Designed miniproteins, single chains, continued (3). Designs and how they scored, part 86

Each design is a single chain, and the fold is of that chain. pLDDT is the mean over its residues in the fold that is shown.

## One batch from the design tools (miniprotein)

Design m10974
Fold by ESMFold2-Fast:
Structure m10974 (fold): chain A 73 residues (1-73)
Amino acid sequence: MSDQQLLQQAQQAGQQLQQAMEDLRNATTPQEVSRAIGRALRAMGDGWQLYIEAAKRSEELGQQVAKLAGLKV
């Protein structure tokens, strides 16, 4: 996988996280809140896997992937 492909997948993970955050903002029941939180955790897990792979190549690439995926590292 190229560095560009890692960055593109990180952007997709970040988009999934943003959608989960929008779902959370629109949640009106405890069940909707729980679902949105679960989706956000899954998106963060996907982003974390991309970060680990990128960080093995370079710390700078890892930081860019983390930023695009919405992670704090």
Scores: mean pLDDT 80

Design m10975
Fold by ESMFold2-Fast:
Structure m10975 (fold): chain A 80 residues (1-80)
Amino acid sequence: DLDEIISKLSELAKKILILMAERDLETISVSGLAEALGVSKKAVTKALNELVELGLAEKIAKGVYRLTELGKKVAEKLAS
C-alpha cells in the first residue's frame, strides 16, 4: 500500500521524492539536494536514510543515492 508508505515519510523526504519525479531523476547527490532545497546536507542525508529504510532508495556511493522501483512508484504518486 503506497499510502501507508507515504504516511511514514517526513515532509523533507516527500519533497525529495516530488523533486526527483518532477525532474525525472533516478540518481541524486546529497550536495545537489541541499542546494536545490535550501537545507543542510545533514537534513538531506537523514531524509535519504528514511527512504533507504523504507526500501525507496539505495546508497550507491558516498553522498549519492538512487531510487528503487518502489521509490519511483511512490515518487510518481506524490508528484501526480
Scores: mean pLDDT 87

Design m10976
Fold by ESMFold2-Fast:
Structure m10976 (fold): chain A 101 residues (1-101)
Amino acid sequence: SMNDKILEVGSIIADVRKEKGETYPLSREVIEEAIKRAEERGISREVIIEAFLHLLEVAEEIGNETTIEDARRALGVLLGLSPGTVRSMSLEELRELAAKV
């Protein structure tokens, strides 16, 4: 299911972060490696984008600033946006841009 794929993307990110010894915030290297592994497992780029949009939505609802920053960084890489641009966009604007990909 889509939810199973979203959970799998989250698991891949956690594994990459642990393997790389990365701390917060989520680095471009961790993001790019996680995207690569997800695609190698047959998860489409569209599903990976949806996973990070879902993560951002949940993080904004609970006020988790750390997860908001991680999700926005990942969406910036996935959607080809600068860090400044992705931080200035609303969740709604990011969803509208993602729907065009």
Scores: mean pLDDT 82

Design m10977
Fold by ESMFold2-Fast:
Structure m10977 (fold): chain A 86 residues (1-86)
Amino acid sequence: SRAAIRAAISAALPSGEELSDEEVELLVFQLLLAHLNKAALSPASQAVLDTLLAAGVTPEALAALSPEELEKLIKELDKRVEELSE
């Protein structure tokens, strides 16, 4: 899965393969959190998200959760993004 994620990022960003595992995780969580919150993305961020979704990194499994589970997941992702950002 990590190799597929790195390949997807490399396809969208030239530096994707140079990212650490923590940087890849941070980027994936930021993009998924933005997608779940329906946040406006830059064209570059949208291209990365679209590439990740095409590679099988998808929030569709997340969409199968109950509203309560989804809310908890969004809060967990927000905390993890904050933790990994620093």
Scores: mean pLDDT 54

Design m10978
Fold by ESMFold2-Fast:
Structure m10978 (fold): chain A 56 residues (1-56)
Amino acid sequence: MKPKTPEERKAYLEKLIAELEKQLAQSTDPVVQRVIEHEIKKLREALEKGEDPEKL
């Protein structure tokens, strides 16, 4: 379900970051690891700036 409040948006981004971190830990491909790390960085920056995850 799409996050509607600022608190829901932060929680959603945190869940996405946690899921990507889990995928990064399970990945053995260095290229895939770099892609996931880049995505985590983008989501972390969006969380710090208060950006809507729906716009990413």
Scores: mean pLDDT 74

Design m10979
Fold by ESMFold2-Fast:
Structure m10979 (fold): chain A 73 residues (1-73)
Amino acid sequence: MLRGEATIRTDRPVEEAAAELIAEAEAAGATAEVVARGTEGDLEVVVLRVRAPASEELPEEVELTVTILAPKP
């Protein structure tokens, strides 16, 4: 299993950035879900879990934790 972490900063609404990332993950054959929401000072925070299950061609799983940060409106 491959594991990783990523942080994305955006000036757009955090929910919009999360929705785009979920759509990109699904287009790549993965699944993504929101596992946490919060605020950190003047920032909105969304944490996503992205998972790509093992396939017949690639017998390995990928799990990424993505933290998205955006300024509050």
Scores: mean pLDDT 77

Design m10980
Fold by ESMFold2-Fast:
Structure m10980 (fold): chain A 89 residues (1-89)
Amino acid sequence: SADLQTARNGILYMLAEILAKERKIDLEKAPSEEEKKKIWEELIEEARRLWEEDPEGAEERILERARELGASEEELEELRRAIEAVRAA
């Protein structure tokens, strides 16, 4: 479904942001919009590989990042359920 594809894309976006943070990549410091797009697309492809190879570890990384950003326990539980629904599909 479209909703499931949207949720899956959301997971890849969250993972790409986590990878950028871990690697200290600042997209705002990219020398051009073209380079910024290239870096982001490379991060998305790495996020896709990580999700395919280790979905459990990817889930843990997403939840840890959400907790760092101040997500409540209820929000973390909702996020976990959404991620598990994507994994089950």
Scores: mean pLDDT 83

Design m10981
Fold by ESMFold2-Fast:
Structure m10981 (fold): chain A 68 residues (1-68)
Amino acid sequence: GEEEKRLEEEIKERIKGELEKYALSLGFDSVEVEIKDLEHITVKATKDGKEYTFEGKSVEEVIEKMEK
């Protein structure tokens, strides 16, 4: 319903900001986060002129892929 849609958008914005800050803390030069659904998160990051794409079903999965 109406309240569920508002809550979902708030959660997406929070996750986006958290992932962007975390990736920058790992030393990436630029970060772009795209959330299709709460189970489909994509992070595109650039470091030293190279592009990296991390995709996962949760914030934790994406973070694990970024850490290496």
Scores: mean pLDDT 77

Design m10982
Fold by ESMFold2-Fast:
Structure m10982 (fold): chain A 92 residues (1-92)
Amino acid sequence: KPSLREHVRRLVERMREAGLPQEMADKIEKEAMKLVDAIEDPNSSEKEIREELDKLIEEILKAVKNSKNQEFIEEVKRLAYFLHTEALIKIS
């Protein structure tokens, strides 16, 4: 099984291949990796994990707002659903 970080890197790469601008992809990857760090840290609070998840969602929403590229939207949904699920498992 790929690590959480490796899986996120692959999902972000698919978003780049689907046409996400490099600057947006870099911001989404940065926020996604911060959320991964919080999920993997046994000392992370529920508040910290929720704050990192919210930051990631904000960058994702900026990237998809008014986008007509369906392939791009589907790849963004894959990343969002994956990390949202992992965050919820961690705080449960």
Scores: mean pLDDT 78

Design m10983
Fold by ESMFold2-Fast:
Structure m10983 (fold): chain A 81 residues (1-81)
Amino acid sequence: SQEDILKEAEELMKQVIALLGRAERALAAGDRATAARLLEETQKLIQKLEELSKQLPEEYRNRVLAALEVIRAEMARLRAA
C-alpha cells in the first residue's frame, strides 16, 4: 500500500541520517577509512530511497528528493574534509 511505501521511505531516511552522523563522528575521530565506508553505505541507501520515491505521490516524492539534495551536499562536505 502507499502507506507501507511511505513508512519504508521514512525508515530509509532515518537510516541515512543515522549513517551520516556516524560518518561525521568517524571523521572527527580521524578514522577516514570508516567514514568512507559509511558514506558509501549511505549512498546505497539514498539510491534505494530515490527508487522507492517513484512510488510516492508527487508531494511526498518532491519532499524526499529535496531532503536528499541537502544530504548529498552534506556528504560532499564530509568527503572534502
Scores: mean pLDDT 88

Design m10984
Fold by ESMFold2-Fast:
Order: structure tokens, then C-alpha cells, then sequence
Structure m10984 (fold): chain A 65 residues (1-65)
């Protein structure tokens, strides 16, 4: 079922993007407040990884149409 598979991939992409956005906000707050910069970089790296995952999931979903 291409529709079901596509919908599942798009849902996963949305979930990944939501987590990425939250991690980016946490990283930015730590940078702005000059708090734990090591933790801020960790959140930024995790957000970048999720952005890559989201792009691949969206590409895979579009390939099914």
C-alpha cells in the first residue's frame, strides 16, 4: 500500500522535524544565556542529525508517488 507507506514516512518526517525544532530551541537558549555550551553543541548536533533524517524520509515518501 503506497499510500499507507507514504503516510507513515511523512508522519515520521513530521515527528523528526518537531524534535529537531525543540532541540534547536534548547541549544539556542543555552547559547544566548551562555550556559552549558557543551550541552548546547550536543543539542545542535542532534538537531542536525534529525534534519538529515527528515529530508531522507520526505524524499522516500515523494518517491512512492
Amino acid sequence: DDQGQRDNLLRQAVDSDRQRRQLQQLAQQLFDNRSDLSRARGYQDAADALDSVRDRLQSDAQSLS
Scores: mean pLDDT 82

Design m10985
Fold by ESMFold2-Fast:
Structure m10985 (fold): chain A 114 residues (1-114)
Amino acid sequence: GEVALSGTGTVPAGGTLTVTATVLSSRRDYAGVGISAQSANGAVIGLGAGIAPRGGSVTHEVKLKKGTYTLIAGAVGTDPSNAVDATGAALRAMGATADDPGLDGVGTGTAIAE
């Protein structure tokens, strides 16, 4: 699968960044989608999660402390009619690494808060 991440760039520290993850392709018709930020020292911050259909998006407004971050968006195929499976997929996706082999798709980008 393939995930595109938008909302990368530079914002003032404590300003609002809008981050959108789009499921370009997925094994299932729906995916649990998670978005996280990894700081330069390796600390990971969960930004948000949701469920999106193939071709759909999850958007979150976030505030980051001053620093440089790698944004990571993951997707895991799910059955949206099963709340336990959907929740598990979204949480798994939010724990994604940039090279995670267990995911349906991963997208990355850069955000700077200054």
Scores: mean pLDDT 77

Design m10986
Fold by ESMFold2-Fast:
Structure m10986 (fold): chain A 85 residues (1-85)
Amino acid sequence: SAAERKAQLERKQELQRKLLEAITRGGLLISKMHRENADPNKIAEVEEKMGEFYKRLNKAIEEGDEEEVFKILEELEEYVKELEG
């Protein structure tokens, strides 16, 4: 139905917003690491890891796998939180 299609579109838009929030959060972490003169190799490792999270999130969103999106977001948040320590 039209209502079902609208609900699917709204859910996809909400998941895409969460992806953008995750990208912003990762960017802020990397910016903080640069300000604190963190090891360049460590910054590169974090950038690569964040990039892999974004790729996984994009794929899960495109596939409509909401459970996978939330699992990846939880993993990302835990990863960022540990590094913000």
Scores: mean pLDDT 85

Design m10987
Fold by ESMFold2-Fast:
Structure m10987 (fold): chain A 87 residues (1-87)
Amino acid sequence: SALEEEVKRLEEEIERLEREAVRAYLDGDLATMVALLERQIELLERLYELLSKSEDPELQKKAEQVKERIERLRKTLAAVREELAAS
């Protein structure tokens, strides 16, 4: 379905950004890491909207997991921003 394809596309993009953010962190490029974390949160929010509007209980369960992931990444983003400001 179009929904399944969009969900898969978003998940693949999020995974790519996650790998890029880890690489930026290892390279000491905190500014790039901030930008990548912000983009990852944007895509997760889009994924959450898509999943949460579904009548499928399994997709609603995934939406809750995505919401928790957004909350964790927002905390990580805040910590990285503080580290960048102190540098």
Scores: mean pLDDT 88

Design m10988
Fold by ESMFold2-Fast:
Structure m10988 (fold): chain A 72 residues (1-72)
Amino acid sequence: MSKLTLTVTAQAGQSIADIIRASLFGSKDIPKGIKISAIGASLDQIFPAGRKIQLDIDIDGNSIKAKIKILN
């Protein structure tokens, strides 16, 4: 199990799923078998460019759980 806190600034058209994918995998595609869930916002939520978001990420095997906090 790993825990990670990230603070990111949303880019235009970037969803929460896109932010998690880019931050953890560096690619557009989520690896096969990985399950991602979010609390505080949906994975398909898109924010305006410049929105600051804190992600508290909990990784357990093939499961990734992100707690979303909007900072501004």
Scores: mean pLDDT 74

Design m10989
Fold by ESMFold2-Fast:
Structure m10989 (fold): chain A 61 residues (1-61)
Amino acid sequence: SAALEARRQAIVARARALVAAHRDTDPEVAASAERIIAALEQHPDNEVVLDLAERELAELE
């Protein structure tokens, strides 16, 4: 759905920003954000994966 696509794009953008911000200073946070992006790319229409990604991302922020 358009709503799920918009949510996915927003989470991916936030995760990419974390990768950029932490790549050199905290590689573990960057790696966690990269795993979130990978999971969303593998399961683009899965609401459970989107909800889990949002929660994991909030813990990293």
Scores: mean pLDDT 83

Design m10990
Fold by ESMFold2-Fast:
Structure m10990 (fold): chain A 60 residues (1-60)
Amino acid sequence: SPDQTQRGNQASDLLQQASDDMQQTRQDGLNKGWSQDDIDKKVQDIGDKAGDEANRLLDS
């Protein structure tokens, strides 16, 4: 079974990927002509999902 350190590393990697995805989503939204509110909502959705998944990894 994975130990707490391994799960912590997985959660950190997930959060780093989410950070990259949020930056990419902002750029894509700007390129597609989305409103700032639409961009912020998409970025928050990514952050919320990543936070939930990281918590699941740590609580498993």
Scores: mean pLDDT 83

Design m10991
Fold by ESMFold2-Fast:
Structure m10991 (fold): chain A 88 residues (1-88)
Amino acid sequence: MVKEEILEEAKKMIEKKEHPDLIIGRVSAKLSKAIEEGKLTEEEADEVLEEILEMLKKVANPEEQKIIDDMEEELERNKEYRKKAKEK
């Protein structure tokens, strides 16, 4: 399942101590492609990204934490915009 494959790949990159920007960039690209191919909904992609950001927060140093926080804020804004659009 694409969702599980992306999560496993992200976990392996975290275990290799890859930079958070690289991990987020690669994950975002895979999630976008999966949405375009109809393999994941936008909501499912958001859930995958949120889980990966939570994993990164547990291992990030204080300097890397800002990158993760910025990405979490962007994800929450995107979720809010979709919720408001659905209510209209």
Scores: mean pLDDT 77

Design m10992
Fold by ESMFold2-Fast:
Structure m10992 (fold): chain A 89 residues (1-89)
Amino acid sequence: MSKSERAALAAAAVLDVIGALIDPNATKEEIEQTIRDAVRRVAEALGGKIDENASAEEAIKQLRELSEKYNDEDGRLVAEVAERALKEL
């Protein structure tokens, strides 16, 4: 996956998280699931794997660690947006 393809995937992940947060019909559980799915997609694009049983908070932590390991700014941004979204719940 190219840098541009990873950036596009990260942007899509951010939009998914924001979309869930602004949806007045979304439950806390649905927002947490959207965060897990978005974080997992970005981690997979970096060649990493998030534990399938990880909570939203644990998945975000794993993406942050992976982004630091690979020095990936887009992954760090997704982790930060997801962490802020989770704190708004």
Scores: mean pLDDT 83

Design m10993
Fold by ESMFold2-Fast:
Formats: C-alpha cells, structure tokens, sequence
Structure m10993 (fold): chain A 76 residues (1-76)
C-alpha cells in the first residue's frame, strides 16, 4: 500500500496522466490498444506512450494479465 502510493507520488505529470487514463478505461486492454489510447490522450508518439507504459509497469502501477492485457493496479 505505502510502496504503491510512493510510486504514484514519484510519477511525472505525464506518467500520472497516463495512469489516470488507464484507470478511467475501467477494463484491461491489449498492449497495442493501451499504447494507442495513451498516445492520443497525452498527445505523444506511440513510441513515447510505450515507454511511459513500460515505466508504469516497472513501478508496479500497471500489470499484464495472463492474456497479455494491460491493467492498472488498485492504489486507493
């Protein structure tokens, strides 16, 4: 709980917006779809969106399920 909150507080403004966007979707998405949505929401390239997503995964704020779909963890 504390570690996830600390990770969330360590996010850049862009990473925080990306995380909030994924939470707002309310369902797991295939990685390609998640990257597309983030690129559109943040106004960045798909390459940049993919890097942001990888950073969220590295911080444990986002997980990949058994089907390869991306979902945010509960940090409330």
Amino acid sequence: VQELRDALNSLSERELLAFQTLVGLGEPLPRGEAVRVLAEALGVSRATASRILDNLLAKGLVEVDEEGRVRPVDVR
Scores: mean pLDDT 77

Design m10994
Fold by ESMFold2-Fast:
Order: C-alpha cells, then sequence, then structure tokens
Structure m10994 (fold): chain A 65 residues (1-65)
C-alpha cells in the first residue's frame, strides 16, 4: 500500500535527522554551549514525537492488511 511506503520513507528521513541532532547535542555538551544544547534537544524531541506517531500509524495500517 502506497501509504505504508510513504511512512517508511518518512521514518528513515526522521531517523537521519535525529542522528544529526544527537551529534549536535554531543558537540554542544563538549563545548558547554547551553543555548545550542537546549535548541538541539527541543528539535530532537519534536522528531521523536513524529517518529512515534508514524510508527503507531504504520502498525495500524499493517494490521488492516
Amino acid sequence: KEEIEKIVKELKELSDKATEYFRQIRAARAAGDREALEQAVSKLDEIIKKMVELTRKYRELKKKL
């Protein structure tokens, strides 16, 4: 189903972005940059929330097969 393929692709894109923000968090901690750390953590949290929602939707669609 087209919808499942779209979700899988979006999850991969979000996973790649999450990895990038994890790197930014690590760099900000090493530098002691509180503002950069807060911003990266906030953006990572948004990505994780989207991934959780898409994973739930993926399970629902797969069950209806």
Scores: mean pLDDT 81

Design m10995
Fold by ESMFold2-Fast:
Structure m10995 (fold): chain A 100 residues (1-100)
Amino acid sequence: SAKEEIRKIVEETYKEIEKLIRENNARSSRAREILTLVALVAEDARDPSTSPEEVLKSVESALARIEELVKENPDDEVLRKAYEIVKEALERIKEILEKS
């Protein structure tokens, strides 16, 4: 189902962000905020009452907040990489919904 494919993408995205933060020893409040945002999206993706379209909206909201953090911290490479990871997840989810 579209919901199961989206859930897998979001769970994979969370693991990629966690790995990025761990490998770069990113201990900032900003890195913790990004991990929390993606964790909340993963929770929405696992919730049977949340539609695929609502999960997409949650990812879009998380990406918008990450973009703000990148703009406020332009020298933070970890934030920029996190933005690209979440952006790719958003595009993958959009493709699933377009084909459904």
Scores: mean pLDDT 85

Design m10996
Fold by ESMFold2-Fast:
Structure m10996 (fold): chain A 91 residues (1-91)
Amino acid sequence: MLRVDPSLSKEELIARYEEALERFRRLAREVREASGPLTPEAQEKLAEAEQNMEKLREQWFNQSNEDLSRRVEAEETLVELLEKRLEELRK
């Protein structure tokens, strides 16, 4: 099970979350292109998530590092699952 270090600074945890989300967006697009056309709904959801992150960035400093580390771990896990899915599509 992938673990993210909660002793990291809030700035580092937020940066890792943003990086994982961007990698998720890229991989999700590649998976959909390999298996079928991108849906407008999926594109809209990704854009909404980005806007929500911008709005909530300052609020993340009020969260515990443990909660932030869990969010980063979840997103990084999704990235790994998409990488495995893309590998399967490559056969």
Scores: mean pLDDT 67

Design m10997
Fold by ESMFold2-Fast:
Structure m10997 (fold): chain A 62 residues (1-62)
Amino acid sequence: AAAIAAELADLGVSAANAAAIIATGAALNLSDATIIQAGQNIAAGVSLADVLAALQALAQEK
């Protein structure tokens, strides 16, 4: 969690968006790599709502 938060901050993700992605990923038992990819999508201009929806969809495919 702490290492993921640091990497998201290095990508320029806001603390609020990083917290939302980490909390959602943890609740859905997603991998650290998936959470980092979500942060990269935010940095690329994808909205938080769309990223969270994608994480939910990914969790349902398990």
Scores: mean pLDDT 78

Design m10998
Fold by ESMFold2-Fast:
Structure m10998 (fold): chain A 101 residues (1-101)
Amino acid sequence: SAPATDEEIKAKIEEMFKEMEELDKELAEEAKKKFEELLELGKKEGLSLKETLQLTVAIGAEAAGEPLSAEAREAIAKLSEKLKELMLELNEIILKIDEKG
């Protein structure tokens, strides 16, 4: 199967935010705002949409105590502290929303 396009990825993200709004509208709006800040900073630092999402998931997994691949660990080590902080903040908001479902 062909890889997901940026348009398909954006559509899935919009769907996820709609589901989050059904659980907690205020936290969903906070997550959306942090996600927009993350995408702008990621783009400025040379990351694609897909890379930004993959690294956000990897940082969330690491924070949850899940083992990272060597590739993910190396990629995270190259991130700015500000990007890592935004990725962690977004994961914390998403976790709070998930606790309501």
Scores: mean pLDDT 80

Design m10999
Fold by ESMFold2-Fast:
Structure m10999 (fold): chain A 110 residues (1-110)
Amino acid sequence: DLLREAVRRALELAVAAVEASADPETVRRMRELVREALEALEAGVAPEEIERRLLARGDREARLVAEAIRVGVELARANTLIVLTRVVPEERAAEATLEGPANAAGAALA
């Protein structure tokens, strides 16, 4: 769910970016590729598999959509790390980290 939402948002941002600067035909092609990617994502296809299929097309618009999927995956990873940091806060000061095994374990999880 979090991964799907992050990928969806990254795809929406990619469309918004091309809408700001690209010609209408490029925007239309990007929207169609994003629609296909979102349909595959909702059908349970892994984001990495969708990226692979897009890269296999070899066209610029497909590469941009594949890059947006990759960014979405990385945003989901970053959010997971933020959640872990919130639950088990990491103390980056060397002295604090060395004060106990629990602090060392917390640092290893962040």
Scores: mean pLDDT 69

Design m11000
Fold by ESMFold2-Fast:
Structure m11000 (fold): chain A 66 residues (1-66)
Amino acid sequence: SAAGRAAAVRRALAEARPGDTVEVRAGTRGVAASIARYLEERLGVRGVPVVDESLGDGVEVRITPA
């Protein structure tokens, strides 16, 4: 959902720092990859797109410090 995507992105923007690894999980590769790329460009993180079809239109982020 748009709200779920916005919440995941907002969390990454609040918590991630340059050099961190951010795994972006979404129901499709395109959504996961587009969010990962956005976070790389915005924050200087390593974005890792992960497909999890069980999420449907949901999005989750996991942040691993550098």
Scores: mean pLDDT 83

Design m11001
Fold by ESMFold2-Fast:
Structure m11001 (fold): chain A 77 residues (1-77)
Amino acid sequence: SDALNALLAELSALAAQVPEEVREIAEEVFRRSPTLEQGLRLAVEVLRFAKELLKTQSEEEVVRKARELAERLLAEL
């Protein structure tokens, strides 16, 4: 669908803008999600969050906070 294609394009663009450790967290969220659509949405949310935090916070803090967000999002499924 056009919506899924838009999510995939955004995922690719965001992945290029974050550290590898954040990409690994987003991939884990995708793998642990029950559906493809939920997995893509949650992965994009983690990457967007990390990209915004990188403007003001260290890479170490961004990775830690991205992990905390990922676990929270997965717990709400």
Scores: mean pLDDT 86

Design m11002
Fold by ESMFold2-Fast:
Structure m11002 (fold): chain A 79 residues (1-79)
Amino acid sequence: MERQRLLEQAERLRREGERLLKEYEEKANELLEQADKNASDPEKAQELRLEAARTRIEGGAEYGYLMAQSERLRKQAES
């Protein structure tokens, strides 16, 4: 595989990870706003807060996976 192609793929994965992290953070914030609106239903509010927490964990995991893949491709390009 050409060095340039590996570097381009690595950069695409890095940008995708950054984009997904932002989208997951925005979704988590929306869920927290919904929890506040459902304060009169404590069970519903709690579920929304837990979903927001899971959303952030998922976003972090996806970001980490894509960053690791990007780094792997960059190391291959340096070889």
Scores: mean pLDDT 85

Design m11003
Fold by ESMFold2-Fast:
Structure m11003 (fold): chain A 108 residues (1-108)
Amino acid sequence: DFLSNNPTIQDSVTRMINSLGRMGGLVGSAGEDGRKAYDYAVKAFNYASLGIDYFERGDYDKALEYLDLAEKYAEKAIEAGKSNPEIQASAQDVLDSIKTIRDYVLKS
């Protein structure tokens, strides 16, 4: 399908899912800041998923719009998670994955 035919996007999506799983597992020990970071990272993933859907449909303007929103929420996740290095690193992986997808869309 679309993801299996676009390995860069598939790899980035897998990386985001793994990073979200790691953050979710740490929420209980990281307190409210960790929970806030996770909530922002989930929003980033949801916007990135919308961006990928629009890219698959050939709407590059909408794809970039949603990927820009995804980056903003990933940056909020990094800031919210700053008290926990592992949560912050996982949020950074989400941002890096979104940037990889955005660069791929721009090259297309």
Scores: mean pLDDT 89

Design m11004
Fold by ESMFold2-Fast:
Structure m11004 (fold): chain A 75 residues (1-75)
Amino acid sequence: GGVEGVLRVSPNATLHDIKLIVAQQLKANPEELIISATDKNGQEILDENTPASKLIGATLHVVYQGKNYKYKIFE
């Protein structure tokens, strides 16, 4: 399947900051989002303190109200 969109992020941000950006785009409460990232090597990342520099080229998976969203992460 395709991706819902592309997220351009600062390498100094965190996965938590990316969650807040997605929540704003979806007009959602961040606390209602379930997020994970799959890095370029296929490893799942759940730690919201992960630096965005480790997430460049990763796919972000978001579940909100039973719907699934995918974003490709770029610098």
Scores: mean pLDDT 82

Design m11005
Fold by ESMFold2-Fast:
Structure m11005 (fold): chain A 65 residues (1-65)
Amino acid sequence: MDVAREVGEIIRLMGVAIEAGGTVRMVDDEYVVTVSSDDPEAVRRVEEVIREMRERGLRVRLEVL
């Protein structure tokens, strides 16, 4: 993934995580999105976005608390 495209994906990821009441951090060159299990619909929306981003080559995963 080129730098400009990756920056755009990261901005979108941060927005989705914030909307879900979650956080984004980087661990070993992988983005980790953490969200609460208290809102299963928000978890599902974040999971779908992360799936699409992974299909586009972004190294990202979801952690549900």
Scores: mean pLDDT 78

Design m11006
Fold by ESMFold2-Fast:
Structure m11006 (fold): chain A 81 residues (1-81)
Amino acid sequence: DSIKEFLENMEKPLEESRKALEDEKLPLEKKKEVIEKGLEEIKEAEKYLESIVALPEEIKEYFEKKIKELEELKKEVEKEE
């Protein structure tokens, strides 16, 4: 279950980014910072796993999907500018 627990923790950056977009009191600049931080955390996590194990294709696809979801959230914030 170590991989399952790791993947569950990767949902946190996406959840934080969605909460930031929902927060009407948060400036657009801060929303963008939260999303960019989330993207960085996901990318660093992928690099970390690749450094210790050969990643199965399913895990690589999972990270690609999460990065894409965060990139789409970033584009939504950029539309508000």
Scores: mean pLDDT 74

Design m11007
Fold by ESMFold2-Fast:
Structure m11007 (fold): chain A 79 residues (1-79)
Amino acid sequence: SEARRDAIITALAKEVMETEKDKLNKEQLKEVSRAIGIAVTAATPAEDETEENLRKQAIEEVKNSPLVAEMLKKVQALL
């Protein structure tokens, strides 16, 4: 569900902003927000072929980015 995906993104972004806002600069917080979005896409079941293609791209980003892989673990804990 898109509503559930948006809720997870919002919850994780809020958690990261609250815990990391004093440790990370604005550019680093932007990268973390991007990583959360990719992780949610990788963890969410695809409902059509377009979403499946986006999910495959997100899974490749998980393999290439330790930050995205870390965010994926947090997303999976909330699913």
Scores: mean pLDDT 77

Design m11008
Fold by ESMFold2-Fast:
Structure m11008 (fold): chain A 85 residues (1-85)
Amino acid sequence: MKAEELLEKAVEEIAKELYELFKGGGMDTEEGYELMKELARDIALGINSGKIQPQTPKGLELEERAKKAGEEAKRIAAEEEEERK
């Protein structure tokens, strides 16, 4: 799987779980879902950590999943660059 495909799949899955977690708190909109996708991507890329509030066990789990997905995508991207010559 390409690095970009792995990252986008992970971001989509995590964003969906974040959306379900927060939809009762007024995040049950299209804008809320897009915000969750942006948040998941930022955490995966290491740009934005600790923004999943309130700090719940499920929120921390999703934050860790995003970080791990970003690390794996970065590793695969580095391998793809090495394979190029």
Scores: mean pLDDT 69

